# Designed miniproteins, single chains: the designs that were tried, part 85

Each design is a single chain, and the fold is of that chain. pLDDT is the mean over its residues in the fold that is shown.

## One batch from the design tools (miniprotein)

Design m2965
Fold by ESMFold2-Fast:
Structure m2965 (fold): chain A 71 residues (1-71)
Amino acid sequence: DIEELIKELRELLEQLPEGHATGYLVQRLVERNVSAEELRKLAEITREEGLDHHATALEMMARHRERQERE
């Protein structure tokens, strides 16, 4: 659920420095096996919320996932 992932991201931003929050987010997304399409939707919503650094990280993860899906 995209809404749950956005909520987790907001909670991480409150509790952890941005650098640590990004690493934790990456680990959580890998564990959830999130698709490239879902990652791109998360990035779009995250940018709309004003979380540009995290949106950029999500876009980078989506590109990596797209490469894996194309193989």
Scores: mean pLDDT 67

Design m2966
Fold by ESMFold2-Fast:
Structure m2966 (fold): chain A 89 residues (1-89)
Amino acid sequence: MELPEWIQKRLDKTPPEQLKQTVLLELEGAIVAGDEEAVEALLSYIESHPELGISKEELEEVIRRAIEAARGASFSKGVELGERVLASL
């Protein structure tokens, strides 16, 4: 799936050496926001770009952090989305 235009613009402005960090931060933000479409697009992007060097352990850490942030904000949709994504890894 193609990235949402606003995410693609963010990545286009990101230097190659920061791209991994930016992708992981966008994934965290998308989960916290309960943005299922952005989460699916970012996960597909990560799978299509092994050169980013994102490990399964790094993905799990980012997702767990996003779940905790959504829980702290009392946003059940973000918690549920994050838990579902984590279970699918």
Scores: mean pLDDT 81

Design m2967
Fold by ESMFold2-Fast:
Structure m2967 (fold): chain A 55 residues (1-55)
Amino acid sequence: AADTVLHSVLQAIRKYRMTEEQALTLADLLAEAEQLSPEQRAAVRARILSEVPPP
């Protein structure tokens, strides 16, 4: 679940050139749909922040 959410968001970032804000919003929506724990959400968020280049 968490790995699937992370993979989907990372693919969307690369394909659609998402900003950090857009990527985090998508991650939050997918995490809510998959009912991820707070710890899983934090891990996904941290990984997204490491993969998205700063503006």
Scores: mean pLDDT 76

Design m2968
Fold by ESMFold2-Fast:
Structure m2968 (fold): chain A 80 residues (1-80)
Amino acid sequence: SSKKLLEKLEEIEKLVKEKAPLNEFSKELLNFKILADDLVKDQELLDKIKELVDEGYEKVLNKDVKGFEEVLEKLKELIK
């Protein structure tokens, strides 16, 4: 369900806004990826989601919080 995926992304956005530790961003992004693997049956859409998730991990590794927020926005647009 797109609703469950969007709710998970909004949960991650809340963690960013509350300035949670960077490792929580990676942890919750992994949980989002697991949820997407279960719910998304369109392989092309799933591949695009996974590419953006990998970008999100790179942003966390580089401590680029603004870049991470941009990745979350792209994921939300893709799922809508």
Scores: mean pLDDT 87

Design m2969
Fold by ESMFold2-Fast:
Structure m2969 (fold): chain A 92 residues (1-92)
Amino acid sequence: AAPEVPFVTSEHSEEELEEIYIELEFLALDRDRDGKISLAELKAYLDDMGIEKSDAEVEEMLKEIDKNGDGVVSEEEFREYLRKVLERIKKS
Protein backbone atom coordinates (compact mmCIF):
# COMPACT_ATOMS: atom_id res chain seq x y z
CA ALA A 1 0.00 0.00 0.00
CA ALA A 2 2.79 2.47 -0.89
CA PRO A 3 2.46 3.88 -4.43
CA GLU A 4 5.16 6.57 -4.65
CA VAL A 5 4.12 8.07 -8.01
CA PRO A 6 1.09 7.69 -10.33
CA PHE A 7 1.79 5.35 -13.27
CA VAL A 8 0.55 7.85 -15.90
CA THR A 9 3.22 10.57 -16.25
CA SER A 10 3.93 11.74 -19.82
CA GLU A 11 0.51 13.26 -20.72
CA HIS A 12 -0.12 15.12 -17.46
CA SER A 13 1.31 18.22 -15.85
CA GLU A 14 2.90 17.90 -12.41
CA GLU A 15 -0.17 19.57 -10.85
CA GLU A 16 -2.53 17.17 -12.65
CA LEU A 17 -0.47 14.18 -11.49
CA GLU A 18 -0.73 15.50 -7.91
CA GLU A 19 -4.54 15.68 -8.22
CA ILE A 20 -4.65 12.11 -9.56
CA TYR A 21 -2.42 10.97 -6.69
CA ILE A 22 -4.60 12.75 -4.12
CA GLU A 23 -7.77 11.13 -5.53
CA LEU A 24 -6.18 7.66 -5.48
CA GLU A 25 -4.94 8.12 -1.91
CA PHE A 26 -8.38 9.30 -0.76
CA LEU A 27 -10.01 6.24 -2.36
CA ALA A 28 -7.44 4.00 -0.63
CA LEU A 29 -8.16 5.66 2.75
CA ASP A 30 -11.96 5.71 2.36
CA ARG A 31 -12.41 1.99 2.94
CA ASP A 32 -16.04 2.42 4.06
CA ARG A 33 -16.89 4.29 0.81
CA ASP A 34 -18.78 6.94 2.80
CA GLY A 35 -16.85 9.87 1.27
CA LYS A 36 -15.16 10.67 4.61
CA ILE A 37 -11.99 9.60 6.39
CA SER A 38 -12.41 8.62 10.03
CA LEU A 39 -9.71 8.51 12.69
CA ALA A 40 -9.69 4.69 12.42
CA GLU A 41 -9.21 4.78 8.62
CA LEU A 42 -6.40 7.36 8.91
CA LYS A 43 -4.65 5.26 11.58
CA ALA A 44 -5.01 2.08 9.45
CA TYR A 45 -3.59 3.90 6.41
CA LEU A 46 -0.56 5.16 8.36
CA ASP A 47 0.01 1.67 9.79
CA ASP A 48 -0.17 0.21 6.24
CA MET A 49 2.41 2.80 5.10
CA GLY A 50 4.75 1.88 7.98
CA ILE A 51 4.45 5.34 9.52
CA GLU A 52 4.91 5.20 13.30
CA LYS A 53 2.23 7.40 14.86
CA SER A 54 0.59 7.12 18.26
CA ASP A 55 -3.20 7.39 18.54
CA ALA A 56 -2.74 10.90 19.97
CA GLU A 57 -0.55 11.93 17.01
CA VAL A 58 -3.12 10.55 14.53
CA GLU A 59 -5.84 12.53 16.36
CA GLU A 60 -3.72 15.70 16.07
CA MET A 61 -3.21 15.07 12.34
CA LEU A 62 -6.96 14.58 11.89
CA LYS A 63 -7.69 17.85 13.75
CA GLU A 64 -5.20 19.75 11.55
CA ILE A 65 -6.88 18.39 8.40
CA ASP A 66 -10.47 18.61 9.73
CA LYS A 67 -11.28 22.30 9.29
CA ASN A 68 -14.94 21.81 10.25
CA GLY A 69 -14.11 20.12 13.59
CA ASP A 70 -16.61 17.31 12.95
CA GLY A 71 -14.07 14.53 13.68
CA VAL A 72 -13.86 13.26 10.08
CA VAL A 73 -12.00 14.42 6.97
CA SER A 74 -13.90 15.24 3.79
CA GLU A 75 -12.40 14.76 0.32
CA GLU A 76 -11.92 18.54 -0.02
CA GLU A 77 -10.09 18.82 3.33
CA PHE A 78 -7.89 15.82 2.46
CA ARG A 79 -7.09 17.28 -0.98
CA GLU A 80 -5.96 20.57 0.59
CA TYR A 81 -3.83 18.74 3.16
CA LEU A 82 -2.08 16.42 0.68
CA ARG A 83 -1.54 19.28 -1.77
CA LYS A 84 0.30 21.20 0.96
CA VAL A 85 2.31 18.10 1.97
CA LEU A 86 3.32 17.44 -1.66
CA GLU A 87 4.24 21.13 -2.14
CA ARG A 88 6.51 20.99 0.94
CA ILE A 89 8.19 17.80 -0.34
CA LYS A 90 8.82 19.42 -3.75
CA LYS A 91 10.35 22.55 -2.19
CA SER A 92 12.56 20.61 0.23
Scores: mean pLDDT 70

Design m2970
Fold by ESMFold2-Fast:
Structure m2970 (fold): chain A 98 residues (1-98)
Amino acid sequence: SELEELIKRLEENRRLARLIAVQLDTVSVAYLAVMAAKEGRLDVAEQYLKEAERSIKEARRLIDELPEDSPEHQFLRDSLEKAEKYVEEAKKLIEEKK
């Protein structure tokens, strides 16, 4: 039973680590959209924006599958909010440079 409990905990830890990695990547891609837009690379900014919006949708789905008492739940939601703010900033910059 101890081995089965260890396997379950390792699988849960792997799932959580992947969720954290996806969230960090989502924030990074959203920020890259902002940077590209600021530099006037609108085509590049639009590609990063589309990737960020897709990642945000997937991230929301994955977060909803986590227990609400998960200590990482708040960190993941805060990261998602940060990514959404970068997406809105990138959209504004792209519209201003059209």
Scores: mean pLDDT 81

Design m2971
Fold by ESMFold2-Fast:
Structure m2971 (fold): chain A 73 residues (1-73)
Amino acid sequence: SLFLTPEQLKADIEQLEKDIEELRSKGADPRTIKLAEEQVEKAKRYLEEGNLFEADVWLALAQIYLTIAKLSL
């Protein structure tokens, strides 16, 4: 779906948190992992405020850092 919903964003956040934990356990670069976690925290804050667009933007940035972390393996 192209529509942003709180349920979709919450599910995406939960999935990213699981992916971050998996990469941390595999020895991905801790500096890049921390950057991904900081963006997820911002996404959570905007989601709590009801700002779905901003939450989605910060999740997209977290996904970029997660991809960079995968390249460190």
Scores: mean pLDDT 87

Design m2972
Fold by ESMFold2-Fast:
Structure m2972 (fold): chain A 84 residues (1-84)
Amino acid sequence: MEEVKEKIAEILRRTADEAEAMGHTEVAQGLRDVAERIPELSESEMASLTVAAALLMVGDALETNDPRLIELARRFLKEVNEAV
């Protein structure tokens, strides 16, 4: 479990760095906040926050009309599913 949590936290941090490089600093901050909380979460809380992180990216993509965040959310979910 701890190893899986660390992998998910790393995926969140890398995804945040990519969002920041795209100019989506608020999304990047949200993803980093989720990554920081991952070690303290139960399995169900971790699943809920992982979904929330993906929805944050999709929501901002729709608001800003930036499809790159949709692709980022898709890759994020794929990497998380492969880590679990």
Scores: mean pLDDT 82

Design m2973
Fold by ESMFold2-Fast:
Structure m2973 (fold): chain A 64 residues (1-64)
Amino acid sequence: GQEAVLKGIAETLQKLGAPVKITLKKGDEEEEIILDMPLALAEEKAKEIAKEKGYDSYTVTPIS
């Protein structure tokens, strides 16, 4: 039933939710953010944060 589907989704999100580090740079300033989410989603979020807060560049690195 629906319960089994929801558990499957949670399991998939947990499996894809490897910790990633986002490094944001603006001039001489650097910020680091750690997120527990899929790399592709983290890259999209990093791009949005960089544009929203006016960072010059961003880098997304998986934490192993």
Scores: mean pLDDT 71

Design m2974
Fold by ESMFold2-Fast:
Structure m2974 (fold): chain A 85 residues (1-85)
Amino acid sequence: MLIGVVGSNGEAIRAAMEEAEKRGIPTVVARDGATALKMGADAIVVADKDPALIAATKELGEKAGVPVGIATNAKQAKEAVRKLA
C-alpha cells in the first residue's frame, strides 16, 4: 500500500507522513491527485482546505477506485491515515 499526500498544509502533510511511517506504510508527496495516482498511490490524503482541490481529488479517486481522505489539520491527517490503512 502507498499513500499519496497532496495539498499545501505543511502540518497536515507532516502528520499524515508520520502516522503512515508508524504503520510501516510508504508515502509520496505530490502536487495534485493526478500526480499521486501516476506515482501508484493506493489511497490519497488531501492536506488542504481548498474545496475545489478536495472535490477534484475525490472525483479522481472515485474514477480510479482509490479512497480519498481529507485533512485540514494534524489530527484529521492522522485519522485519515488510520481510516485508509
Scores: mean pLDDT 88

Design m2975
Fold by ESMFold2-Fast:
Structure m2975 (fold): chain A 61 residues (1-61)
Amino acid sequence: SLEDVEKRLAELIERLRSLGYDEQAEVIEQFYQSLVEQGQLDLAQQTLDTLRAVLDALQAR
């Protein structure tokens, strides 16, 4: 749902900023806001799953 996408995006953006990726967080936030505006919620959810996996991998190393 839209609420799920917005919540997950906010959590991942906060994680990026906490790791020092402030510029990347801004670009990613703008990209997902564009997807939401276009109604591409399924694509947004799939790419958020990928982003979370990448962040989990970075924090595990």
Scores: mean pLDDT 81

Design m2976
Fold by ESMFold2-Fast:
Structure m2976 (fold): chain A 76 residues (1-76)
Amino acid sequence: DKELAEKAIEFLKEQGKEEVAKRLEELIEQGLSLEEAMAILYSEGLITPEELKELGKYLKRPELLSIAKVVELSQK
């Protein structure tokens, strides 16, 4: 959902995370979902599990926390 992605980008900018916000915007422009983009940001070390939790609460998408677990399992 483009609206959720825009809210996520704005939230990250408000937190002073301009680099993370720009990377997210780039991934969304490439046609990735918010969940796929978040997984990539986590794998690149640009976002922490706690930041995913805070963002998930802000967007009312607690399932974003499951992304960290999936990425961690994929790297083993």
Scores: mean pLDDT 74

Design m2977
Fold by ESMFold2-Fast:
Structure m2977 (fold): chain A 70 residues (1-70)
Amino acid sequence: SLKEKIEKGLEIARKYADKHPAAENAVKAFELALKSEDEELGKTLVRAAISDMRIADPELAEEIEKIYEE
């Protein structure tokens, strides 16, 4: 489900939150997506967070994106 994919992405982002501001922001975005229960808003928040992470850490962004897209 979408919630499971967001939770998995959140787990990965949490591992790097203390080292990357973009990862810390991604944690916040994923947590909001899970709490909102609005699927479209959740998708928008996750996509924006992944985009920001791609600038700071493209490999980490790709790892999260693969989970989200599959």
Scores: mean pLDDT 75

Design m2978
Fold by ESMFold2-Fast:
Structure m2978 (fold): chain A 120 residues (1-120)
Amino acid sequence: MSEEEKIVLEAVEMLKEFIKTFVENPEKTEEEAKKLIKKLEELKSKTKNQKTKDILDEIINFIETVLKIKNSEKEYQQKVIIEGLEQLLKLIEEKFSDNPELVKKIKEIIEESKEIVKKY
């Protein structure tokens, strides 16, 4: 696995943990979001690959969107989060179409994240 593949995989795994925090411990969501955004910005600074940077930016934007809707109704939160996860997967499939093994692993993490949200 390349360094770029490791960065993308780590970022998506961290996003899944953030979604789990949002669902299970909503009071910790702002603190965990700030920590995650900082770590994603650090990962972004370590890569020269524009495709990897684009994916990290999409994840940061997704986290910021989740923070904006944190006081919205549950059904709206579920819809926005699931749609955001589907958009992220589509972007990764388009940017890393030459890496089907990475896409497969990311798809598994995204599907697990969607299941967490559906049980919210």
Scores: mean pLDDT 87

Design m2979
Fold by ESMFold2-Fast:
Structure m2979 (fold): chain A 76 residues (1-76)
Amino acid sequence: SEKAKALTAVYIGAVAASMEGREDLAEQGLKAAKAIEKITDPEKAVEYANEVLDALSAGDLERVQEIIKKAEELAK
């Protein structure tokens, strides 16, 4: 599924952050993946996963945290 592919990409992004020594970013990336996994709307899950990937690539910890909060609101 598209949601599963997008989530896999987020997990890979978190591993990449860890390999670069950004354990803070890796931890938040994993939290984001878990929050997005709970979203029942697959289109929204893919949108948030792509936003997390962009934030991870940019090293933007604050943006990852904001996406987590939005995903948690959708996941109930």
Scores: mean pLDDT 85

Design m2980
Fold by ESMFold2-Fast:
Structure m2980 (fold): chain A 88 residues (1-88)
Amino acid sequence: MEEDMRAAAANLEELRAYLKRLLEELRKIAKELPSAKEKLEELIKRLEELLRRMLAALEAGDLAAARRAAEEAQKVLEEIAKVVKEAL
């Protein structure tokens, strides 16, 4: 798969940069939705914490911890998407 090839070639620094950019874009969306801003900022903060845990686990070689953090991060992203959709 393309993702496996990218993971094999890319370093953790590239993934970290990508995730930082994603968080910055989500914060911009939160600023454009004043009615949902507080809730979105709380969810984005939780997502940032989970992504930090995932990256730390990957650096430590703990794939089980990385997977758990990634699954929780995905659920938070789904909640962000729902809040954005409800605010539109």
Scores: mean pLDDT 79

Design m2981
Fold by ESMFold2-Fast:
Parts: structure tokens; sequence; C-alpha cells
Structure m2981 (fold): chain A 60 residues (1-60)
């Protein structure tokens, strides 16, 4: 559901913001943009966002 996806997104943004505020802000903006599309777009975007965050974490 959108509510669950929004909560997942909030968690990702919060985690990213603590490490890199610019990345957190970028993720927040992407979530807002995707939330105006549809649930499937949001799910796909959050999945990619999580992978991007994981790669960043692995690189530092």
Amino acid sequence: SMDQLMRMGQSIVSSADRIDPQMGNQFRQQIIQMSTQDVDQMRQGLYEMGRQFQQYSDSV
C-alpha cells in the first residue's frame, strides 16, 4: 500500500540524511515526486533508492 511505501521511504530518507544530508534531501524529493505517480512507480523507485544507498554505504 502507499502508506507502507511512504513509511519505508521515510526510513530510507532518515538513514541517508544522518550520513549525508544532501543525499537525504535528494531521496526525499524523489519520494515526493514518485508519490504523485502511482504505487508501482513508488515501489520501483524505493527499491532502486535502497540499492543506491547500499552501494554508497559499501563505498565508504
Scores: mean pLDDT 77

Design m2982
Fold by ESMFold2-Fast:
Structure m2982 (fold): chain A 69 residues (1-69)
Amino acid sequence: MVDEMLEALRNGDWEKLRELARKFGITDEELELISRDELMYLLHTAKVLGQEEKLPEAVRELARRRRAS
């Protein structure tokens, strides 16, 4: 799933990215609050560390910090 999200992000396929993110527990609101570069970094980190299950939590925490700013 992370590889599919990375591919969608690289291709600018926002519809597919949102669909995959929802399946992974990431909301549309959370995606709007983080940058493309931040999302790409989180996806690569999750893949490299084998911690894909922690990705929704990492995105939510970052989005929460953006909302509080």
Scores: mean pLDDT 77

Design m2983
Fold by ESMFold2-Fast:
Structure m2983 (fold): chain A 95 residues (1-95)
Amino acid sequence: VDELLEKAREAYKNGDFEKALELVQKAIKEIGKSGKPEDYRRLARALITLAEIYYKMGKKEEAIKLVEQALSLADFYGDEEVRKEAEKILEKIKK
């Protein structure tokens, strides 16, 4: 999962949004199969990455919803680091 998210971020950085989208969706699917509470952080980070991709593709409203889901997840689990990451992306999108 972490390798998929890393590759997705690399594709995003290189402007390959289609590949980034594919890799993030694959990561989310793998996370969903586990059903483990400890995978919330991976899910939140995947949602943040997916939101960044959607924003670059012009899907601003969908991107905001994904970041809000990541924020809700971070708040529920008390993850300050993930919360800060999500807030930074939300601020960029809302500009």
Scores: mean pLDDT 80

Design m2984
Fold by ESMFold2-Fast:
Structure m2984 (fold): chain A 93 residues (1-93)
Amino acid sequence: SMEAEKLLAEAKRLVASGDPRKGAEGALLAGRAAVLAGRAGDGELAVEAYEVAVEGFRVAAASGDLKYILKGIGGVLAAIGGAFEAGAGDKLK
């Protein structure tokens, strides 16, 4: 979906910053993109969004700040749900 693709593009930019706060925001946006992709049956987009959410979580976790770590975890969990809804759960690492 166009909305999921836009959210994922924004998530990628935030995660690429290397800033833990932006990494956490990027993980949440990627999680939202995966949920939308999952509802649309777009497994490829949901898996890509999951990979971005995981990277956003890694960037956030490097801060040691529990607030950003928890946001990153939330994004990853949402992305897992989206990928499974799209029937692409088996493609997650």
Scores: mean pLDDT 89

Design m2985
Fold by ESMFold2-Fast:
Structure m2985 (fold): chain A 118 residues (1-118)
Amino acid sequence: MPTEEEIRAAIESARAVAETGDPDAEIRLALEGAFAVIAGAVLAAMRAEDTPAARRAAARVLVLLYEEALRVLRGEITERQALERLRREVERMLEETEDPAARAVLEAGLREIERLLA
């Protein structure tokens, strides 16, 4: 299991990428289980699109994944509650997003979240 410190460091790194879209910045993963599976799908879509907008979208989803993983690690919510919160936030991001590459990244994450909730 990633530590709380590792998750916090990953949140800070992902936030920097979400703001800049820097293609050379490394997105580091400190996630397990369902969150790691969602992160994998999001990062695969990001790499396929290969745009700054896709990179920002992926980083924004990773920040949400880490924040919800941290809540689960602390015993504040269940994994199912975290996945339900993530679904709502990603759906909201899709409503705000018009860039096709960014949408593809968000849709990849949403599909995996919905599969895990089924």
Scores: mean pLDDT 81

Design m2986
Fold by ESMFold2-Fast:
Structure m2986 (fold): chain A 61 residues (1-61)
Amino acid sequence: GEAALEAATKIAKEMAETAKKLLGQPATATVKVEGDTVTITIKVGDDTFTFVSTTEQVLAG
């Protein structure tokens, strides 16, 4: 639901900021929620990293 998307978006933003600081490259984050699956995609420059979690996991912290 909305809560899982909000939690995942917060995690994604923190990951993108960390990647930007460590690698000195522009970083963007995209979040997709499909049923019980949360997919976070981080683009750093031309590289793409994908992380898959569950809605329960992102809501629990």
Scores: mean pLDDT 78

Design m2987
Fold by ESMFold2-Fast:
Structure m2987 (fold): chain A 68 residues (1-68)
Amino acid sequence: SRAEREAILEEVLAELAADLSPAARAAVRGWMRQYAARPEMDTLSPEEFRAHVVRLTRTLVAAVRADA
């Protein structure tokens, strides 16, 4: 459900992006929400969706930290 996906996104961001600046965390959240809205995401189980969100969030956080 949309509620489950929002909960997964916020949990992953809290775990992996908590130490980013508010602006950087907002940018990562914005991108992840756009990605989560893609039609192909509707085919994933909650577990599969979480695995994708974790992988992408780690990549984005690493990129943001490198640019800072």
Scores: mean pLDDT 79

Design m2988
Fold by ESMFold2-Fast:
Structure m2988 (fold): chain A 75 residues (1-75)
Amino acid sequence: AEELLRRAERIIEEARRAQEKFPDDAAIVGLAELAQRYARRAIEYVKQGDLDLARRHLRVAETALRAVEALMASS
């Protein structure tokens, strides 16, 4: 549970920083918002005790963040 919360918080912070660095890049902003949304949902599911849904939402958030990182490397 603690590990999932830490991972979600890290995703939110990294996605926020990407959005702040590239505020005019619609793809980076959109994917960063998606990563933050799914990471926040994962935190909600951890608090509810639904670790399976938390892990599934965290996977989506991690995938979106990887896409942000790939776009930043290409920019």
Scores: mean pLDDT 85

Design m2989
Fold by ESMFold2-Fast:
Structure m2989 (fold): chain A 96 residues (1-96)
Amino acid sequence: PTPEQIAEDAIETGEELAKEALKNKDLNLATVAAQLYLLAGDTYYQVGDYEKAIEAYERAVKIIDDAEKATGKISDDMKKLRKEAEERIKTLREIL
């Protein structure tokens, strides 16, 4: 598969896990979904698709925020992933 196909597969898998995480209030699944979105964002970044990279990073932030709202809880891992995604978005918006 191409890097773009790998990133697209990671987003699709992450989206399925994100829906499952919110339905079951499972912070571990939400963390895995966020990690998959970050992987997709990093992959799009490496191939120069900055718009899709930002979209993937925004998906990572959103699942963490949605999981925190649904459960009233947030792990240190989720806080770090959110900060990483937000820093990546800021860096890319400075380039665009």
Scores: mean pLDDT 90

Design m2990
Fold by ESMFold2-Fast:
Structure m2990 (fold): chain A 51 residues (1-51)
Amino acid sequence: NKEEAIKALEEVNKSPEFAAVRIGNQGFISQPYKDEQEQKLRDAAIEIAKK
């Protein structure tokens, strides 16, 4: 279901490699960019749940 898909993508988002990208961008650019990346991951999880 979509809740499981979102949780799975949140676990991917916690990966060291992805976390490093988020931290780097957060230090270089504003909060909105970080929020956009997180929203895109959630949107992808919802699309997976639909299928």
Scores: mean pLDDT 56

Design m2991
Fold by ESMFold2-Fast:
Structure m2991 (fold): chain A 86 residues (1-86)
Amino acid sequence: MEKLREEIRKRIEENRDKLIEKYAKQFPSLPEEVARLVAELYLDLLRNQAKITGIVKTPSGVILPKTDDPEVQAKVDEVLARIEAL
């Protein structure tokens, strides 16, 4: 299990651009910058190894994690506000 977490972190580094593009393609009606912010939030969550305590659904259908990490949680709230503004 610990090796899996380390492998996930390495895969994020290798595929950061690909993960960002994947999120952008998931939401063709959203600006690419917003989709990229969602992807970066996801990467930051995994980098900090924050525990997922739940899931938050956005108005645009984007699903974001809830965590105990205050920095990541603040970013989730910020992304939610941006998506609501669209």
Scores: mean pLDDT 70

Design m2992
Fold by ESMFold2-Fast:
Formats: C-alpha cells, sequence, structure tokens
Structure m2992 (fold): chain A 80 residues (1-80)
C-alpha cells in the first residue's frame, strides 16, 4: 500500500538521521499520512506534498539511500 511504502521510506531515512531528526521525520510522515487519507485533498496536492517532503530530507541521505528513497517515492506516486 501507499502507507506501507511511505513507512519504508521514512524508516530508511530515520536509519541515517540523528535522534532529534528521527522525531521530525516521524512527525512529517504522520502529516503526510493524514494528507493522503483526507478526501478533501487532490491527488496532485498529495504528490506535491510528497515531493516537497523528499526535497527536505535529501540532504540527510547518502547517494545510495537517496536512490532507494527516490524509487520508493516513484512507487508511492504511481499507487496514488
Amino acid sequence: SVIDKLNEMAELVESKSSEEDKELIRIWKESLIKLINDPLNSKEEVIEALKDWFDHIKPYLDKETQKEAEEKLKEIIKEL
């Protein structure tokens, strides 16, 4: 599911983050889950929020982790 893939992506990022950043990533993930589950949000708005979130986390990732996260993001967008 979209939520399962988002959780996998968040876990991947959290594994590379400080304890303080892990909490921030968790909060961002919960906000995205709420956005995805809110029927008032369009698919396009959800996609833009996901891309914005990914852009904010990219600096915390090494090249291989970024590539894996990008592939997970593509799969999430495909399933929306």
Scores: mean pLDDT 78

Design m2993
Fold by ESMFold2-Fast:
Structure m2993 (fold): chain A 63 residues (1-63)
Amino acid sequence: MSIEELLEEIERRATLLVIREGRAPTGADVARIAEELTGRRFDIDPALSPREAVAAIEAQLRA
């Protein structure tokens, strides 16, 4: 999976979570989705917004 494909899948699953759970996604939700998709742990501050968490995941993947 490319970085671009991974980021698109994270956004898609976060959108489905909003529909399914009726709540806004958190940075922790984004980190969990990324870990489920990649089997890899990311160093994400749980206080981050979803947008900030996506940016942190992209930075870690490009490092």
Scores: mean pLDDT 80

Design m2994
Fold by ESMFold2-Fast:
Structure m2994 (fold): chain A 90 residues (1-90)
Amino acid sequence: PLSREEVLALASVSLLSMSIFIFLRLNAPDEVIEKQVDRLLEQVRAIFRDFPQLRPQVDAEMNNVLDYLKEKNPEIAKKFEERWAEIRAE
């Protein structure tokens, strides 16, 4: 079973991902989407450092976010993919 800390970590990623999906669906300004992307990437970096065992679950969610970003905002998708690759290389 997952610890409480691991559940909260995964919940934070899911909530941030959901906010990005909602903002993309609503055609929110790039600055709003980029701010949520920054928050998600920082949270993922922290999780990969503190809870490396959660990497497969986080990777699945991140791929879903990237696929939707590629469809709705390819410029932000490129920045997301590059920054996420750097985090995964750490």
Scores: mean pLDDT 87

Design m2995
Fold by ESMFold2-Fast:
Structure m2995 (fold): chain A 70 residues (1-70)
Amino acid sequence: MSIEELIKALPEIAKKALASFLGIDESELTPETLKKLGAEKIRLVADLLKKNGEEEAAEKLYQLADKIAS
């Protein structure tokens, strides 16, 4: 699965959390925007979702971060 596909397949809670964390609209969530931010910041959002019981959303963001890091 490509980074673009992973972004589109994210649960709504994950998309909103990323957009909110970055101060951008969900439509601005692109591979380029996420690569600029780096995998570490995406993992921070995943950790937040995991702490709030959003395990599936967190796992999807960890996968996205790994793709960004590679």
Scores: mean pLDDT 80

Design m2996
Fold by ESMFold2-Fast:
Structure m2996 (fold): chain A 74 residues (1-74)
Amino acid sequence: MLTPEQFEAEVLLALGAMYLALGDIFERQGKKEEAIESYKKALELFKQALALDPSNVDAQRLIKEAEERIKKLE
C-alpha cells in the first residue's frame, strides 16, 4: 500500500506528465517558448515527486526526458 508521501508523489508525476504532454503539443504547433515553459513546469513537478519518493524510477526517467526536451529547444 502506498504511503501518503508515495501517493502525493504519484499525483505530482501525473500532473507533471500532463504538462510534458502540453509541451509536446506546443512544440508540434511551433510554439517554442510555451513548450519550454510547459516542460519546465513538468520538470519542477517531477523533481518534487522524486524528493517525496527518492526511489521512484518513473520520476528519475521523467526528469531526464523533460531536461532533454528543454535542452533540445534551448
Scores: mean pLDDT 86

Design m2997
Fold by ESMFold2-Fast:
Structure m2997 (fold): chain A 83 residues (1-83)
Amino acid sequence: MSPREIADGALENADLVLEINPSAYRTVRDMYENAAESYRQAGDYRSAAETYERGADYLESLGDTKTAEELRLKAEIYREMAE
């Protein structure tokens, strides 16, 4: 499967995990980081940045603002690398 398909699957799984176990957000964070890393290895830094932003949105919705800000910082770095 393409790295984008792998990342899409990881995002869908993260949403499902949060629905059935909201306390598993550490696992969800790791899933988003793994998906972003797959995009990075493919040279798709823009999609990697978008993946980190989605992870940040989920964590912030759960009240984990600090980790969300860390993921947004990674998204900014990868967006700059896309140029």
Scores: mean pLDDT 73

Design m2998
Fold by ESMFold2-Fast:
Structure m2998 (fold): chain A 100 residues (1-100)
Amino acid sequence: MSRRARALQALRDALAAAGFSEEQIVMAETIADEFLRTLEEGGDLEATIEGAVKALRLYVPDPAQARQVVDIIAAVLREHFPEWAEAVERFVAAVDAALA
């Protein structure tokens, strides 16, 4: 299994253990997958972050739960892709600002 596939599986397992629904898990996997794809391809990171924030607001309307999803995504991505730690920090900061 690829590093990306392992990270997405770890994300799924962590969110399921935290009690998130299948719809919320699929949304979080989509966010993580699109984020990694944007970083690998040198795409528009700001647009990807904005899309992720909109998805989180729609699927996880409670700010505390949305923050928990972001923290789980960030932890998994930092563990599996430490080279992208700064981009992950930007994502967390953008979500914190949006949920204020």
Scores: mean pLDDT 84

Design m2999
Fold by ESMFold2-Fast:
Structure m2999 (fold): chain A 94 residues (1-94)
Amino acid sequence: SENEKRLKEMIEKAKKLGLDEATIYMLEAVGYLSLAREYLQNGDYEKAIEYLKKAKELFRKAGELSGRPQDMEAFVAELDKLIEEAKKKLEEKK
């Protein structure tokens, strides 16, 4: 999608500007979370789950690299709840 293309371009610019690795993972994670929210709103639960999982992995990496893994732990738990809700809706196919 156009939004995914823009996300990739933003990440490449961040890398070229020499932003730290933790910041780059955080920007990428936020981007995928935004895409997941879009798919949830459109009822595309399969793509939403895919992008929520990608965001979750990236938030964990950002937390590890920033020396603040606990700051990401609560947020990752919220993403796990969103994944479970999306899975339930996918199975129910309302």
Scores: mean pLDDT 82

